# Ledger of designs, part 18: designed miniproteins, single chains, continued (4)

Each design is a single chain, and the fold is of that chain. pLDDT is the mean over its residues in the fold that is shown.

## One batch from the design tools (miniprotein)

Design m12635
Fold by ESMFold2-Fast:
Structure m12635 (fold): chain A 73 residues (1-73)
Amino acid sequence: SEKEEKIKELEERYKELAARGEEAYAAGNLEEAARLAIEAGGLLAEYLVLKGGDKEEIYAKLEAEKAALEAAL
């Protein structure tokens, strides 16, 4: 299934971005860590929608998380 292939791709890409974000945070690169966290959040949102989550709730939460991270920088 193309949907299942997309889910697997999103999982792999999310794990890679999340790991890079944690490395940036540990190195004290807070702006880079926040950018990577926002990118990973976008992939997670797409993943959750494909898994049958509420699109409006998921993307509203993503926008709130982005705003919080940007305000913390």
Scores: mean pLDDT 84

Design m12636
Fold by ESMFold2-Fast:
Structure m12636 (fold): chain A 55 residues (1-55)
Amino acid sequence: LKLSEAQKRGIAVYESLKSQGASEEEIEAALKKLGLSLEEVRAILREIARQRAEQ
């Protein structure tokens, strides 16, 4: 799966905020500043997890 730089940054922001106990609204607001939705980042993370499970 080939990720854009914005998608890579979005994943890093999502993981960082989630580890800090940020709310879904805070995470979504931060991702929107990168042109991403919370649902899009979650979909990418699910795909990465699936590919790792298949390796």
Scores: mean pLDDT 79

Design m12637
Fold by ESMFold2-Fast:
Structure m12637 (fold): chain A 73 residues (1-73)
Amino acid sequence: GPGLEAGMLAGVAAIAYGVYKTTGDYKAGVEELEKILRELKETYDPADPGVAEAIREIEELLEEAKRLLEEKE
């Protein structure tokens, strides 16, 4: 269902962010997480608990990515 699909998309985004974090390309990491967050909000119903959880996970990763980007600038 949509919650599982949203969770899978969030998982793929988390893996991609992990790669960017390893290479130090925090700007690309922020851009990718913002893109996925927008896609989640546009494609899925945020009233679904699984979708809401996926959005929260990406928002938390985005907060970390933005903090790391600021530390590198």
Scores: mean pLDDT 80

Design m12638
Fold by ESMFold2-Fast:
Structure m12638 (fold): chain A 70 residues (1-70)
Amino acid sequence: VVEKLQELGKALVAAAEANGGVITPEEAAAIIAKFDLPEELKERLLALVREKGDLDIDEIEKLLVRVVVE
């Protein structure tokens, strides 16, 4: 699970860099959907993305830390 989250983080950061340093919640949701993660973890990630809105690289890193803790 942690390894998949690291790969997810890399994908989200790469998408943000391609889009001028920010990704939308819709883009983040599409990337999360591509990963074979437990459904509960996907729901947590989607909830956090929805709460934050647009994510820059720092927010992506914070998102991953938050989902690992709880």
Scores: mean pLDDT 76

Design m12639
Fold by ESMFold2-Fast:
Structure m12639 (fold): chain A 60 residues (1-60)
Amino acid sequence: SSSEVEKLELKRLLLEIARSATEMVMSRLPEGSPLYQQELADRERLEEEIKRLEEEIEKL
């Protein structure tokens, strides 16, 4: 089996876990706080990374 597909799938899973953790933290922060805004930016970045990985997996 190609270890490349397996590595990309694992990276996607880890990013999805990180996104879920970010959402959990955000749910416990006041909206409009600097910490909430930082977590929001991190979540958006993670979503973009997941999307790019999904596209790469589809190309293999």
Scores: mean pLDDT 85

Design m12640
Fold by ESMFold2-Fast:
Parts: sequence; C-alpha cells; structure tokens
Structure m12640 (fold): chain A 82 residues (1-82)
Amino acid sequence: MEEEEKKEKEEKIKELERRLVVLESALGLLEAAIGFLEDLLANTDDPARREQLRAELEELRELRKELEEEIKEIKEKIEELK
C-alpha cells in the first residue's frame, strides 16, 4: 500500500472527526434551545402563543433530526475509511 494513500486516509478521517465535533456542538446547542422552548411552552397559558411555540419546536425538532442524520452519515464514513 502506498504511503500517500495512508496519509490521505488519515487526513480524511481527521477532517471528518473535526466536522463531527462541530456538528455535535451544534446539536448540543439545538437540544438546549428545544429544552428552553419546551419549558416556555409548559409555562404559557396563551393559546396563540402556545401554537407559535409548538410550531417553533417542530422546526427545531426537524433540524435536530437532520443534524442527527448528518452526524450518523459522517460516523459511517469514518468507519468505511478505517
């Protein structure tokens, strides 16, 4: 096996691992935002405000699902390169 192929593989894994750290950090912030809005919704009696908060929560939950899927794909790609 050529040393160049080993270096390219190692560099690609490190790049993906760095991307993973950024995405996991973004996911953590998103989960914190979801928790904040869920708490806000639990303490809100205004029906119109509750509907607005539920809509915002649905959007954030969709973004969380997309981030989780991207994280999974990157993890699978790292395993393929090992």
Scores: mean pLDDT 84

Design m12641
Fold by ESMFold2-Fast:
Structure m12641 (fold): chain A 74 residues (1-74)
Amino acid sequence: SKALELEIEAGVYEIAGAVYEQNGDLEKAIEYYEKAIELLEKAIEESEDEKEIELLKGQVEALKKKIEELKKKL
């Protein structure tokens, strides 16, 4: 499904964000986490499964909180 493809792409961007965060490149980490959010939000639009939508919304909120925490360190 298109939603699954977008979730996989978002996962790749989340991993990239985590790698940059681990290396102390917080600006790059934020960029990649924001890209992951964009893809997850598109996956929400493409999904017809209420439980999947709830889980994806939870992932988006978790990433938004992480971005705000990282921004405080800039």
Scores: mean pLDDT 87

Design m12642
Fold by ESMFold2-Fast:
Structure m12642 (fold): chain A 131 residues (1-131)
Amino acid sequence: MPPSEEEVLEILKNGSPKEKLLALFEYQAHLLAEKMSVEELKAVANAVKEAIKEAIEMIKNGKSMQEVLDFLQERIDNATDLFTRQALEFLLTLLSLARTYGLSKEEIIELLNEISEYLEKLVEEKEAKES
């Protein structure tokens, strides 16, 4: 189930930095997804998941967090649709905050994988409503 606003606020008070960032992304992604068609959400989710996959590979290959953030900014600048741009901007903001909160590379990889899984869930939920 998507977290309620009350659950998000509780996590923001008492959660770990990783849990706080995940809850914020899930909430923002859920709000953005309600504005999209199923086909738009699938396209946006795929674009964000591909960016996540490349970011994880960069981190595993010893690239700096600045290089990862620069890569995401380039993806934002090249995005042709508003929803993909907004979703990538949320991802960039989240990774910038993860760096500021001092998350390890391992915690950032876990966070990115959890975001990717949540995007798949959002697509499934949207498809179920459009059936």
Scores: mean pLDDT 83

Design m12643
Fold by ESMFold2-Fast:
Structure m12643 (fold): chain A 59 residues (1-59)
Amino acid sequence: SAPAGLTEREEKIAVLIVMGYSYREIGEILKISQATVSRITRRIFEKLGLSSREELRAL
């Protein structure tokens, strides 16, 4: 299932989170800062009404 309301960048970060990558590793893969990954991840959780990576995995 594809999460509604996420941008392409947010979807890519969500997939990497589900795969178990750390914020540092995601930043290295996408060529963005770890702080940016952390901020976008918080936005993803807020948009989807989720509290954890486990809930994100269930989508």
Scores: mean pLDDT 79

Design m12644
Fold by ESMFold2-Fast:
Structure m12644 (fold): chain A 78 residues (1-78)
Amino acid sequence: SLKDEIIKSLKTLIDLLEKGEVSSVAARAGLHDILELAKEAGLPEEVIELIEKALEAMRRGDMESALEYLKKALELLE
């Protein structure tokens, strides 16, 4: 399902970010794509808000907060 693809993409992004195996530019681009899919899939507003907060944190260079928001979003989906 589209939800399962979003969960897989979030898990992959979190893993790459924790390992430092993705650039900030690529991470933001990937998360923008995940956000669009989440809106299209009609995921809970709380999940969408957490993804948006993660994007804003990445824009500020606050990767610790970005990871926290993404992990919370993933927890709500599982």
Scores: mean pLDDT 86

Design m12645
Fold by ESMFold2-Fast:
Structure m12645 (fold): chain A 57 residues (1-57)
Amino acid sequence: MILSAEEAEQAGRLYRKQKEIAEKAGNKDAVEQLDKEAEEVLKLSSPEGAAAFRAAI
């Protein structure tokens, strides 16, 4: 299933928020996991969804 632009945008907003929290905590492992999850979102996104995700982060 390909993620819609709305789903990808929500994932981008969540990623940005969680990454800020992990970076403030100094949790490098959490940042690396979030980056991997972001790559999976991009793989599952339509071109429009990928653009929306990138704009949200």
Scores: mean pLDDT 80

Design m12646
Fold by ESMFold2-Fast:
Parts: sequence; structure tokens; C-alpha cells
Structure m12646 (fold): chain A 64 residues (1-64)
Amino acid sequence: SAEVEAVTARLQELVDRKAAIEAELLEAERTGAASPEEIAALRAELDRVSAEITALAARLDALL
């Protein structure tokens, strides 16, 4: 269905974004190049993306 396709596409985008944020955090911790404020902002974004993934995964399960 169009709704399943849309939710699946959004989940793929969010999973990719989560992986990118995790990679950026790992690099920041490895190099020490990021400020504490930048690290805090990345962690906050990771929390938001993770929450949205959880909500959309639950929505997808309800549609199947």
C-alpha cells in the first residue's frame, strides 16, 4: 500500500540518518575535534531520530 511504502521510505531515511550521526559521534570522540556543545547537539539529534524510528516501526507493525 502507499502508506506502507511511505512509512518504509521514511524509516530507511531515519536509519541512514541515525547511522550518519553515530559515525559522526564516533569520529568526534576518536579525534577530539568536536566541541562539547556539538557533541551534545549530535546526541540530542540521535535521541530524536531513535524515538521517531521507534514510533514509525510501531506504526508499520500496526499496518501489517
Scores: mean pLDDT 87

Design m12647
Fold by ESMFold2-Fast:
Structure m12647 (fold): chain A 63 residues (1-63)
Amino acid sequence: ASELLRKAAESTDPLEQIDLLKEALDKRYEEVKKTFPSLKSYFDSLYENEKRALDAEKERLEA
């Protein structure tokens, strides 16, 4: 996660930044599900909302 966030911060390409942020989101989601399995439904909702926001921003930048 921190490595991906560092690469995103160093990038000058907004599309590359979004792709790296999506990878960081995926890695964080897998980690929190394993760490807090009783809160899976909560983290599922957060992941879906954050992923939709990143997907929408990527589409806006590609338009």
Scores: mean pLDDT 81

Design m12648
Fold by ESMFold2-Fast:
Structure m12648 (fold): chain A 68 residues (1-68)
Amino acid sequence: AASVRARREAAREAVKKLSPEQKALLQEIGERLRALGDGLDKGLEAAREALAAGASEEEARELIRAHL
């Protein structure tokens, strides 16, 4: 099975075969997905801190949702 790294390298090679317009669009989509990932990471950190302080699972879920 391919590692995450090998899969990313294969994806990069596939991107090189795209037109400049398609490559630019894919990069824009990638940036938006990274922004969503950053929001999720911040939400998870806030949820972890709240749970450690005695918050409910429901409150933790709301914190994650608020950062997406």
Scores: mean pLDDT 71

Design m12649
Fold by ESMFold2-Fast:
Structure m12649 (fold): chain A 72 residues (1-72)
Amino acid sequence: SHLEELEKKKKEAYEEGKKKGLENPSEEELKKVEEEIEKLRELAELTNNGGWLEELKVKEAYLKGYKEGIKE
């Protein structure tokens, strides 16, 4: 289902982010991802497009993982 596919993408993004944050933390990558999330949030809000919302949720999961990896 669409919901299961989204949850799988979010989990994969979180795990990838955590691994990268742990192995190769970068201030530039953090800033880039945070800026991309802000742009996606604005696009999702303005267009009410489910695709932008899905992409936003996946990138938010990646950033969450990345920040968690840095903390370890």
Scores: mean pLDDT 82

Design m12650
Fold by ESMFold2-Fast:
Structure m12650 (fold): chain A 80 residues (1-80)
Amino acid sequence: SSAIERLQKILEEAEKLTDGEEANRLALEAAMLALRVASPEKIPEAIGLVLRAIGLILDGGSVEEAIELVKEALKLVEES
């Protein structure tokens, strides 16, 4: 899916950023896109992971942990 390809690219860009504000913004964009891809009708577990990632980003927590949660959610979507 082109959406999955775009999501993977955004995640890779977020991981490489040294600017915390830009990394945070791209990580949030990736999480929002992952939420659209992993609708509740398909993979409830993936939705839970994405929501937890969004929470980490909004609370100023670890962007690296948020990215890993989005990656795990994407893996669940691809395996279903």
Scores: mean pLDDT 74

Design m12651
Fold by ESMFold2-Fast:
Structure m12651 (fold): chain A 65 residues (1-65)
Amino acid sequence: DIRISVAQIAAAVVARVYGEKVDIEEVDGTLALYFDKETEKRKKMVEETKKLAAKAGVKVEAYVK
């Protein structure tokens, strides 16, 4: 699905801009973001990724490992 691929690229770009590692996976048409720890940067990354993915019609869920 092209929309999911666009959302994955957006998440990867946001992660690179913030300098944080994130595992990006697709689960049943939802973009899943897995972080090692809760950080202030994580909250901003999740918000920015959700805004970008919403433009493509893709849901985003965020988890801490």
Scores: mean pLDDT 77

Design m12652
Fold by ESMFold2-Fast:
Structure m12652 (fold): chain A 56 residues (1-56)
Amino acid sequence: MLTKEELLKLPGVTEEQAEKILEYMKKHNIKSREELLKIEGVDEGTANGILLLLDK
């Protein structure tokens, strides 16, 4: 399960963004970059970083 600490290791991710990402993940099963880009404040670089964390 992805944690707030892992999200905060990504460059440019703030605590506010990490919390929004985790809340979105509670409601949706994130499988693609396109789904991550729907999250407020998530750019392509952040989305790619999150996908790498999930695809282990």
Scores: mean pLDDT 75

Design m12653
Fold by ESMFold2-Fast:
Structure m12653 (fold): chain A 71 residues (1-71)
Amino acid sequence: MKEELLKKLEEAKKEMEEKIAEKKELLDEMLDASVQALDYAVKAVIDDKEKNAELTAEYNRRENELYEELL
């Protein structure tokens, strides 16, 4: 029966499409996590003690300014 074969093929197609969609979501999440990890590693490699101190001081100043504005 050709009809039974066609039904099985359509079901297989739907299953494959669902699997591809789910795998794409997982792959995107994995890629985002990998990019974040690489960004962190790059920043760690670039940051010497002096640059890290400068960045920390700048962020602390900005936070203090915002806090003073809220008061």
Scores: mean pLDDT 70

Design m12654
Fold by ESMFold2-Fast:
Structure m12654 (fold): chain A 69 residues (1-69)
Amino acid sequence: NAMDENTLLVEAALKTRDASPEEREKIYKELAEKLGIPVEEVKKWIDSILTMIDRGLADGAALRAARAA
């Protein structure tokens, strides 16, 4: 189920934000095993999700500022 996979990826991405480099590597490996994909693919997906989250937060702040003006 793509929705369940997306949930796991988002949860992992949020965990990696505050994790040490060693903890991040463990998260990547565990998720790669659960999804049956290479660790490098997991890293790309997590980086993409973090970029989307950061962009979404930035865009949301800009829209709120525009409405306040």
Scores: mean pLDDT 71

Design m12655
Fold by ESMFold2-Fast:
Structure m12655 (fold): chain A 74 residues (1-74)
Amino acid sequence: SEEERRKELVQRARDGLVEIYKIAKKEKTPEAYKKMREAADLFNETVDAVNAGDLEKAEELVQRIEELVKEMKK
């Protein structure tokens, strides 16, 4: 259902943001904190897109958060 998809997208975005916060707090670099702020902004945009019913945009934003996680883990 679209309701389950909305919940999944928000949860994926939240999980990514939490992971980025953990990495940033461990690394304590200006670069890590910048990515943390970018992820927080993307999370807010994802929630807004989900609330607007724009699930295609929400998926794109979630993928951007997940790419930031991958970048920070390398």
Scores: mean pLDDT 88

Design m12656
Fold by ESMFold2-Fast:
Structure m12656 (fold): chain A 70 residues (1-70)
Amino acid sequence: HMEKKREVVIRGAERLAEHVDPETAERIKKLAEESDEGLFEAVREMGRVAAQNPAARPVVFETFNELLGL
């Protein structure tokens, strides 16, 4: 269900704001909101954030695990 995946990614991006600058979190959220292509790009961007920021990894991995469970 595409809407459930979008909600999961948006929630993940909101939680990510605790570990990255607000602009980065907002960009990821906006990508997920705008289109299905953007939703996949938001997921890729979260992966890049996790690679560069260890503090963000738990949030990103929890978000990915939730997506895989859908």
Scores: mean pLDDT 83

Design m12657
Fold by ESMFold2-Fast:
Structure m12657 (fold): chain A 72 residues (1-72)
Amino acid sequence: SKKKEAEKLLEKAIEALKKGDYEKALELVEKALSLTGNEELKEMVVDKLKELIEKKMYEKAIELIEGAKKLI
């Protein structure tokens, strides 16, 4: 299932964020949300994630990915 694959990628993205691998986290989120076919959701989540990482708001970044996982 594409949904299960996307959920697994989002879980890996959270793990990457916790390890400080922000580039890997962004790539995994983009890949996961591309599987949903919802371009607006993908762009909104990716743009917000980039902003939160730049501001070093890592806890909110994790919450954003958890929220995206519930929407797919």
Scores: mean pLDDT 86

Design m12658
Fold by ESMFold2-Fast:
Structure m12658 (fold): chain A 74 residues (1-74)
Amino acid sequence: LIEEAKKAFEAGDYEKAAELAKKAIDEDPYNREAVELYTKAARALAAQGKVVPDPAMLSAEAAEALRDLLVDVR
């Protein structure tokens, strides 16, 4: 799952990357790498004006970074 999420993110498919990273977090909620991928994909989606995934899945640092991005997006 996490390898597929990374591949999707590199391909620019942020929606798929976020979905796969969320599945990886669902399997292991403490998988830091999966949380980072989910956060990066969520930030990319937010920057494009698309629907942001559930913020409850983000770590504290990741949530703060996403908040900063959302405040700047108009």
Scores: mean pLDDT 66

Design m12659
Fold by ESMFold2-Fast:
Structure m12659 (fold): chain A 73 residues (1-73)
Amino acid sequence: MSEAMKQNMDAGVYIVAAAVYLKTGDYEKAAEYAQKAIEYAEKAIELAEEGSQEQKEAESLLEAAKELLEEAK
């Protein structure tokens, strides 16, 4: 597993956690986990080769995390 893949997996885990907290009304934890997902997705973008599938996945995860953060406010 590449470091970029690992960061993408971590971002995905935090996205799921943020979505669960948002659904249960814990907006503080939803925002915290969404922010962590953003950080991991941004690291994945930095580590991924330009134009790679890993970069495209990281960009998709970043947008999903940003949407969750917006919903949590």
Scores: mean pLDDT 84

Design m12660
Fold by ESMFold2-Fast:
Structure m12660 (fold): chain A 76 residues (1-76)
Amino acid sequence: DEEALALAREAEELALRAAEAAAAGKYEEAARLLRRAAELLRRAAEAATDPELAEQLRRAAERAEALAEQLEEKAK
């Protein structure tokens, strides 16, 4: 799962940057970072050979997308 773990690590870094952006009131930027993180997490889930890891990554992607939608509403 080298590729899956590498993608997941990159997604985690983006999620941390999104949290910092949201704390600064930059909701549109935070949403963009979370949508990118969700994309990487979905790719990681597809690359994962371990079904348990794949399910965990898929759920993480769903959470990131949901949070991005909430932040996009705040940015309006």
Scores: mean pLDDT 86

Design m12661
Fold by ESMFold2-Fast:
Structure m12661 (fold): chain A 59 residues (1-59)
Amino acid sequence: AELRLSGPITAADLPRIWAFFRAHRDEERTLVLEGATFTPEAQAALDYLEKQGLKIVRL
């Protein structure tokens, strides 16, 4: 499964990322970042998800 994100990502975007991660927990999950930037809160949440098996690809 793949979720593509671009532009500034803030705490307001986290529920969407969490929903994606939970919906696809039985398969490989990849977050594709196309010029995306993160607030410190959003980055901390991504670090947690990466430890849980989320793959991150930066373009």
Scores: mean pLDDT 81

Design m12662
Fold by ESMFold2-Fast:
Structure m12662 (fold): chain A 85 residues (1-85)
Amino acid sequence: SALERAEELLREAAEALEAGDYERAAELAREALRLAEELPPEERRRLTARALLLLSEAYRGLGDEEKAKEYEEEAKKIVAEAQAA
């Protein structure tokens, strides 16, 4: 399913981050974001927030601090909105 594939991509992205492969981590996290768009709202929000946090870490590793901060703030907004609902 799209949910299972998105979860798998996020696990692979986290593994790429641990390996220092920041470019690969960003690619995998972006693919997970695309799949998340096909999911119901609850799963979509959860997976989108996780993917954005992984993108933030990947871009920080790539030296793009501005983009890293943008992704981190987007993820924080989603988490805050989920807790407020």
Scores: mean pLDDT 85

Design m12663
Fold by ESMFold2-Fast:
Structure m12663 (fold): chain A 60 residues (1-60)
Amino acid sequence: SDQEQSKRLLELTRRGLQAISNGDQAEVDEVIEELRKLKEQSTNPGLQVTLDSVIAFLKK
């Protein structure tokens, strides 16, 4: 559901930011991959735009 996908996005965003803060590139890469999978599962355009923004930020 969109609500579950939004919760997962928030969880992954928090994990990604924490990984950047810790210098954990392996965890950043895993979070990016999970965000990409979430985007493939989503049909919500607003959620897809948010996912793209988070992925772009984490990739640098």
Scores: mean pLDDT 84

Design m12664
Fold by ESMFold2-Fast:
Structure m12664 (fold): chain A 67 residues (1-67)
Amino acid sequence: GEEEAFELIKEALIKKGLSEEEAERVARQVLELLRQGRGDGAAALLMSHGLSAEEARELVEKARELL
């Protein structure tokens, strides 16, 4: 569900060096974009925080499976 998708995105951002608070904020924005069908926007936001294009694409796909 949304909780599992949120935790997945947050954990990935923390591993890229974001603080807990920043990762939580960005994860919420990513989930909002995914709910709006804006997968490209979600991937771009993730890439702006240090994920590669491939990492962002895979994370978006996994998060969609959990939503």
Scores: mean pLDDT 88

Design m12665
Fold by ESMFold2-Fast:
Structure m12665 (fold): chain A 70 residues (1-70)
Amino acid sequence: SSMEKKIRELTLKTIGLVLRALGAALDGDMEEAKRALEEARKVVEELGKLDEEEAKEMQKLVEKAEKDVE
């Protein structure tokens, strides 16, 4: 369904943004890392409107990344 596709797209976007943030932090680009994590939080909020369980798992991923990048 279109909803299942949207959930998948938002989940993958969250994962991609977390990876971007971690990569940016490793390069010392803390502004880019913070921007990517802020965008990831907004994507998780949209995901939560469609799939609360998936959003909770993605939120944990974002929170772990935020802690890792400071």
Scores: mean pLDDT 88

Design m12666
Fold by ESMFold2-Fast:
Structure m12666 (fold): chain A 76 residues (1-76)
Amino acid sequence: SAAEAAAEAARRWAERMVEEGLLSEEEARELARLAEEAARALAEYAATGSEEALRRAIAAAERADRLIAEALARAA
């Protein structure tokens, strides 16, 4: 599914960022967790039309964006 593909892409990106020294292993694990949470919530939304599931997906994506922004700010 598109959600699973996106979560896998996020995991691979996070692994690459650890190799480049831009993310810690803990930050990469948290990013992967948030990507999987968003993917599961999007799958639930697709299956049920639940607005609560959509809100959870958006919240997970927003937390991931903040983590990336904070990590990049420290690297600058």
Scores: mean pLDDT 81

Design m12667
Fold by ESMFold2-Fast:
Structure m12667 (fold): chain A 97 residues (1-97)
Amino acid sequence: GVELAAKGGKEALKGGLLAVQKGTGKALLLGISGALSGIGAYFDATVLNNAVGAGRSAIGGGESAKKAGELAKDKEAVELGEKGIRLGRLGYEAGKA
C-alpha cells in the first residue's frame, strides 16, 4: 500500500512541476497544489507509513496536476496526473484492507 501511494505522490509531484513550467494563472496554482499534495503523499507514505492518508493525498495531487496539465496543454503533465490518481487509489485501497 505505502509504496504504491509513494509512487503516486512522486508522479503527482512531477506532473504538477511540469504544469507549473508551462502554466500561468489558474494552471500555475493547480500545478503548485498538485506538487505540494504529491510531496505530502510521499511524506505520509515514507515517514508516517500511512497508506490511506498517502493514497488520498496522491489522488488529490494527481487530480490537480491533471487539471493543471489540461489548462497548460501539457500532455505529459496530464498523463503523470492520471498515473498519480491510479497509483494513489491502489495504495488507498490496499491500506484500507
Scores: mean pLDDT 84

Design m12668
Fold by ESMFold2-Fast:
Structure m12668 (fold): chain A 83 residues (1-83)
Amino acid sequence: SYEERARELIERLEEAVAAGAPEEELRRLLRELLEVAEHLPAEKAREIIEKKEKESGITHEYSDAELALLGLASEEAKRRVAE
């Protein structure tokens, strides 16, 4: 279910990039993908997000809390969330 939802969001993001959608729309889709990715294994979530950021040319500015939740946070980001 979550894996299928992630796949659908990936397809929507790819279509939005191809259509030249505004940055706000691309960031919205990336946020929705991030929410779904938290229910996937951390390694798979990381691969999906990293690939889609590269393909879209848009870097989602993850909060330290979002990175920590996904297990993608560096030690520095985890320390910032703990503060």
Scores: mean pLDDT 59

Design m12669
Fold by ESMFold2-Fast:
Structure m12669 (fold): chain A 98 residues (1-98)
Amino acid sequence: SEEEKILAKAKELLEEAEELLKEAKELLEKVKEGKISKKEAIIRAIALILRAIGLLFDIELLKEKNPNLSEETRELLERAKELAEETIKIAKEVLKLA
């Protein structure tokens, strides 16, 4: 159904947000341990911020196109948004430490 396709898209966005947050945390750890150059840390942090902004745009677009989302779908999208925003915060911390 169309509802199932929308739910599947929300699950994909959440999975992408979880992966972005994982990458951000791993990058922060590498910077703290001195295992990555300043230049590489900056490039990767900027890439994570841009990817997270793109994800936030996709979440908002899905909400605008589908005003009558199920509660399950709304909860998945809110969680994906929280993780994307946390990714941006961690990536900004990487930029400060680099």
Scores: mean pLDDT 91

Design m12670
Fold by ESMFold2-Fast:
Structure m12670 (fold): chain A 50 residues (1-50)
Amino acid sequence: SMEEKIKKINEEYKKRLDEMTRAAAENPDTAPEATLGNLRRFRKEIAKKL
């Protein structure tokens, strides 16, 4: 089912989210909120694409 596909994608993005969030936390100049915004936007698109 499509739910299984989304679950796998979500798990992969959890890893990327953790890495990006960590990098942004180390370098505030990178604008952590903007980085998180991009990830939230992608997650939202995945859910709506369902």
Scores: mean pLDDT 67

Design m12671
Fold by ESMFold2-Fast:
Structure m12671 (fold): chain A 68 residues (1-68)
Amino acid sequence: SEAQKLLDEAVKKAKEGDIASASGLILLAAEVAGKTTAEIFRAMAEMYEYLGDKKKAEEMRKKAEELE
């Protein structure tokens, strides 16, 4: 899906340390999807992992699981 392509790009940007672009792409993916999906929470979890915030990454993964 188009939203998934945006999320894949967001994770790449997060890995490169470009958190501003990663965050923008995640927000755009949510707008394209019309809601915050499990895939969006997983992308946020990946972003938090690259930031070193393990607890926030775990919280985002749990939110993704709650939507499945």
Scores: mean pLDDT 81

Design m12672
Fold by ESMFold2-Fast:
Structure m12672 (fold): chain A 55 residues (1-55)
Amino acid sequence: LREVIEELIKTAEIFYQQGNYEKAKILLETAIRLAREAGDEESAKEIEELLKKYE
């Protein structure tokens, strides 16, 4: 699960660098949901801060 969340964040960063902000946002939102489902509220908050920076 952690590995999947890390992969989603990394892929989102790539899309953001390419100017595809919509896909980057969707991937980060998916990572937040997965972190919360796993009970990892700390990681979810960190990803939310990253999402706000990109919006």
Scores: mean pLDDT 80

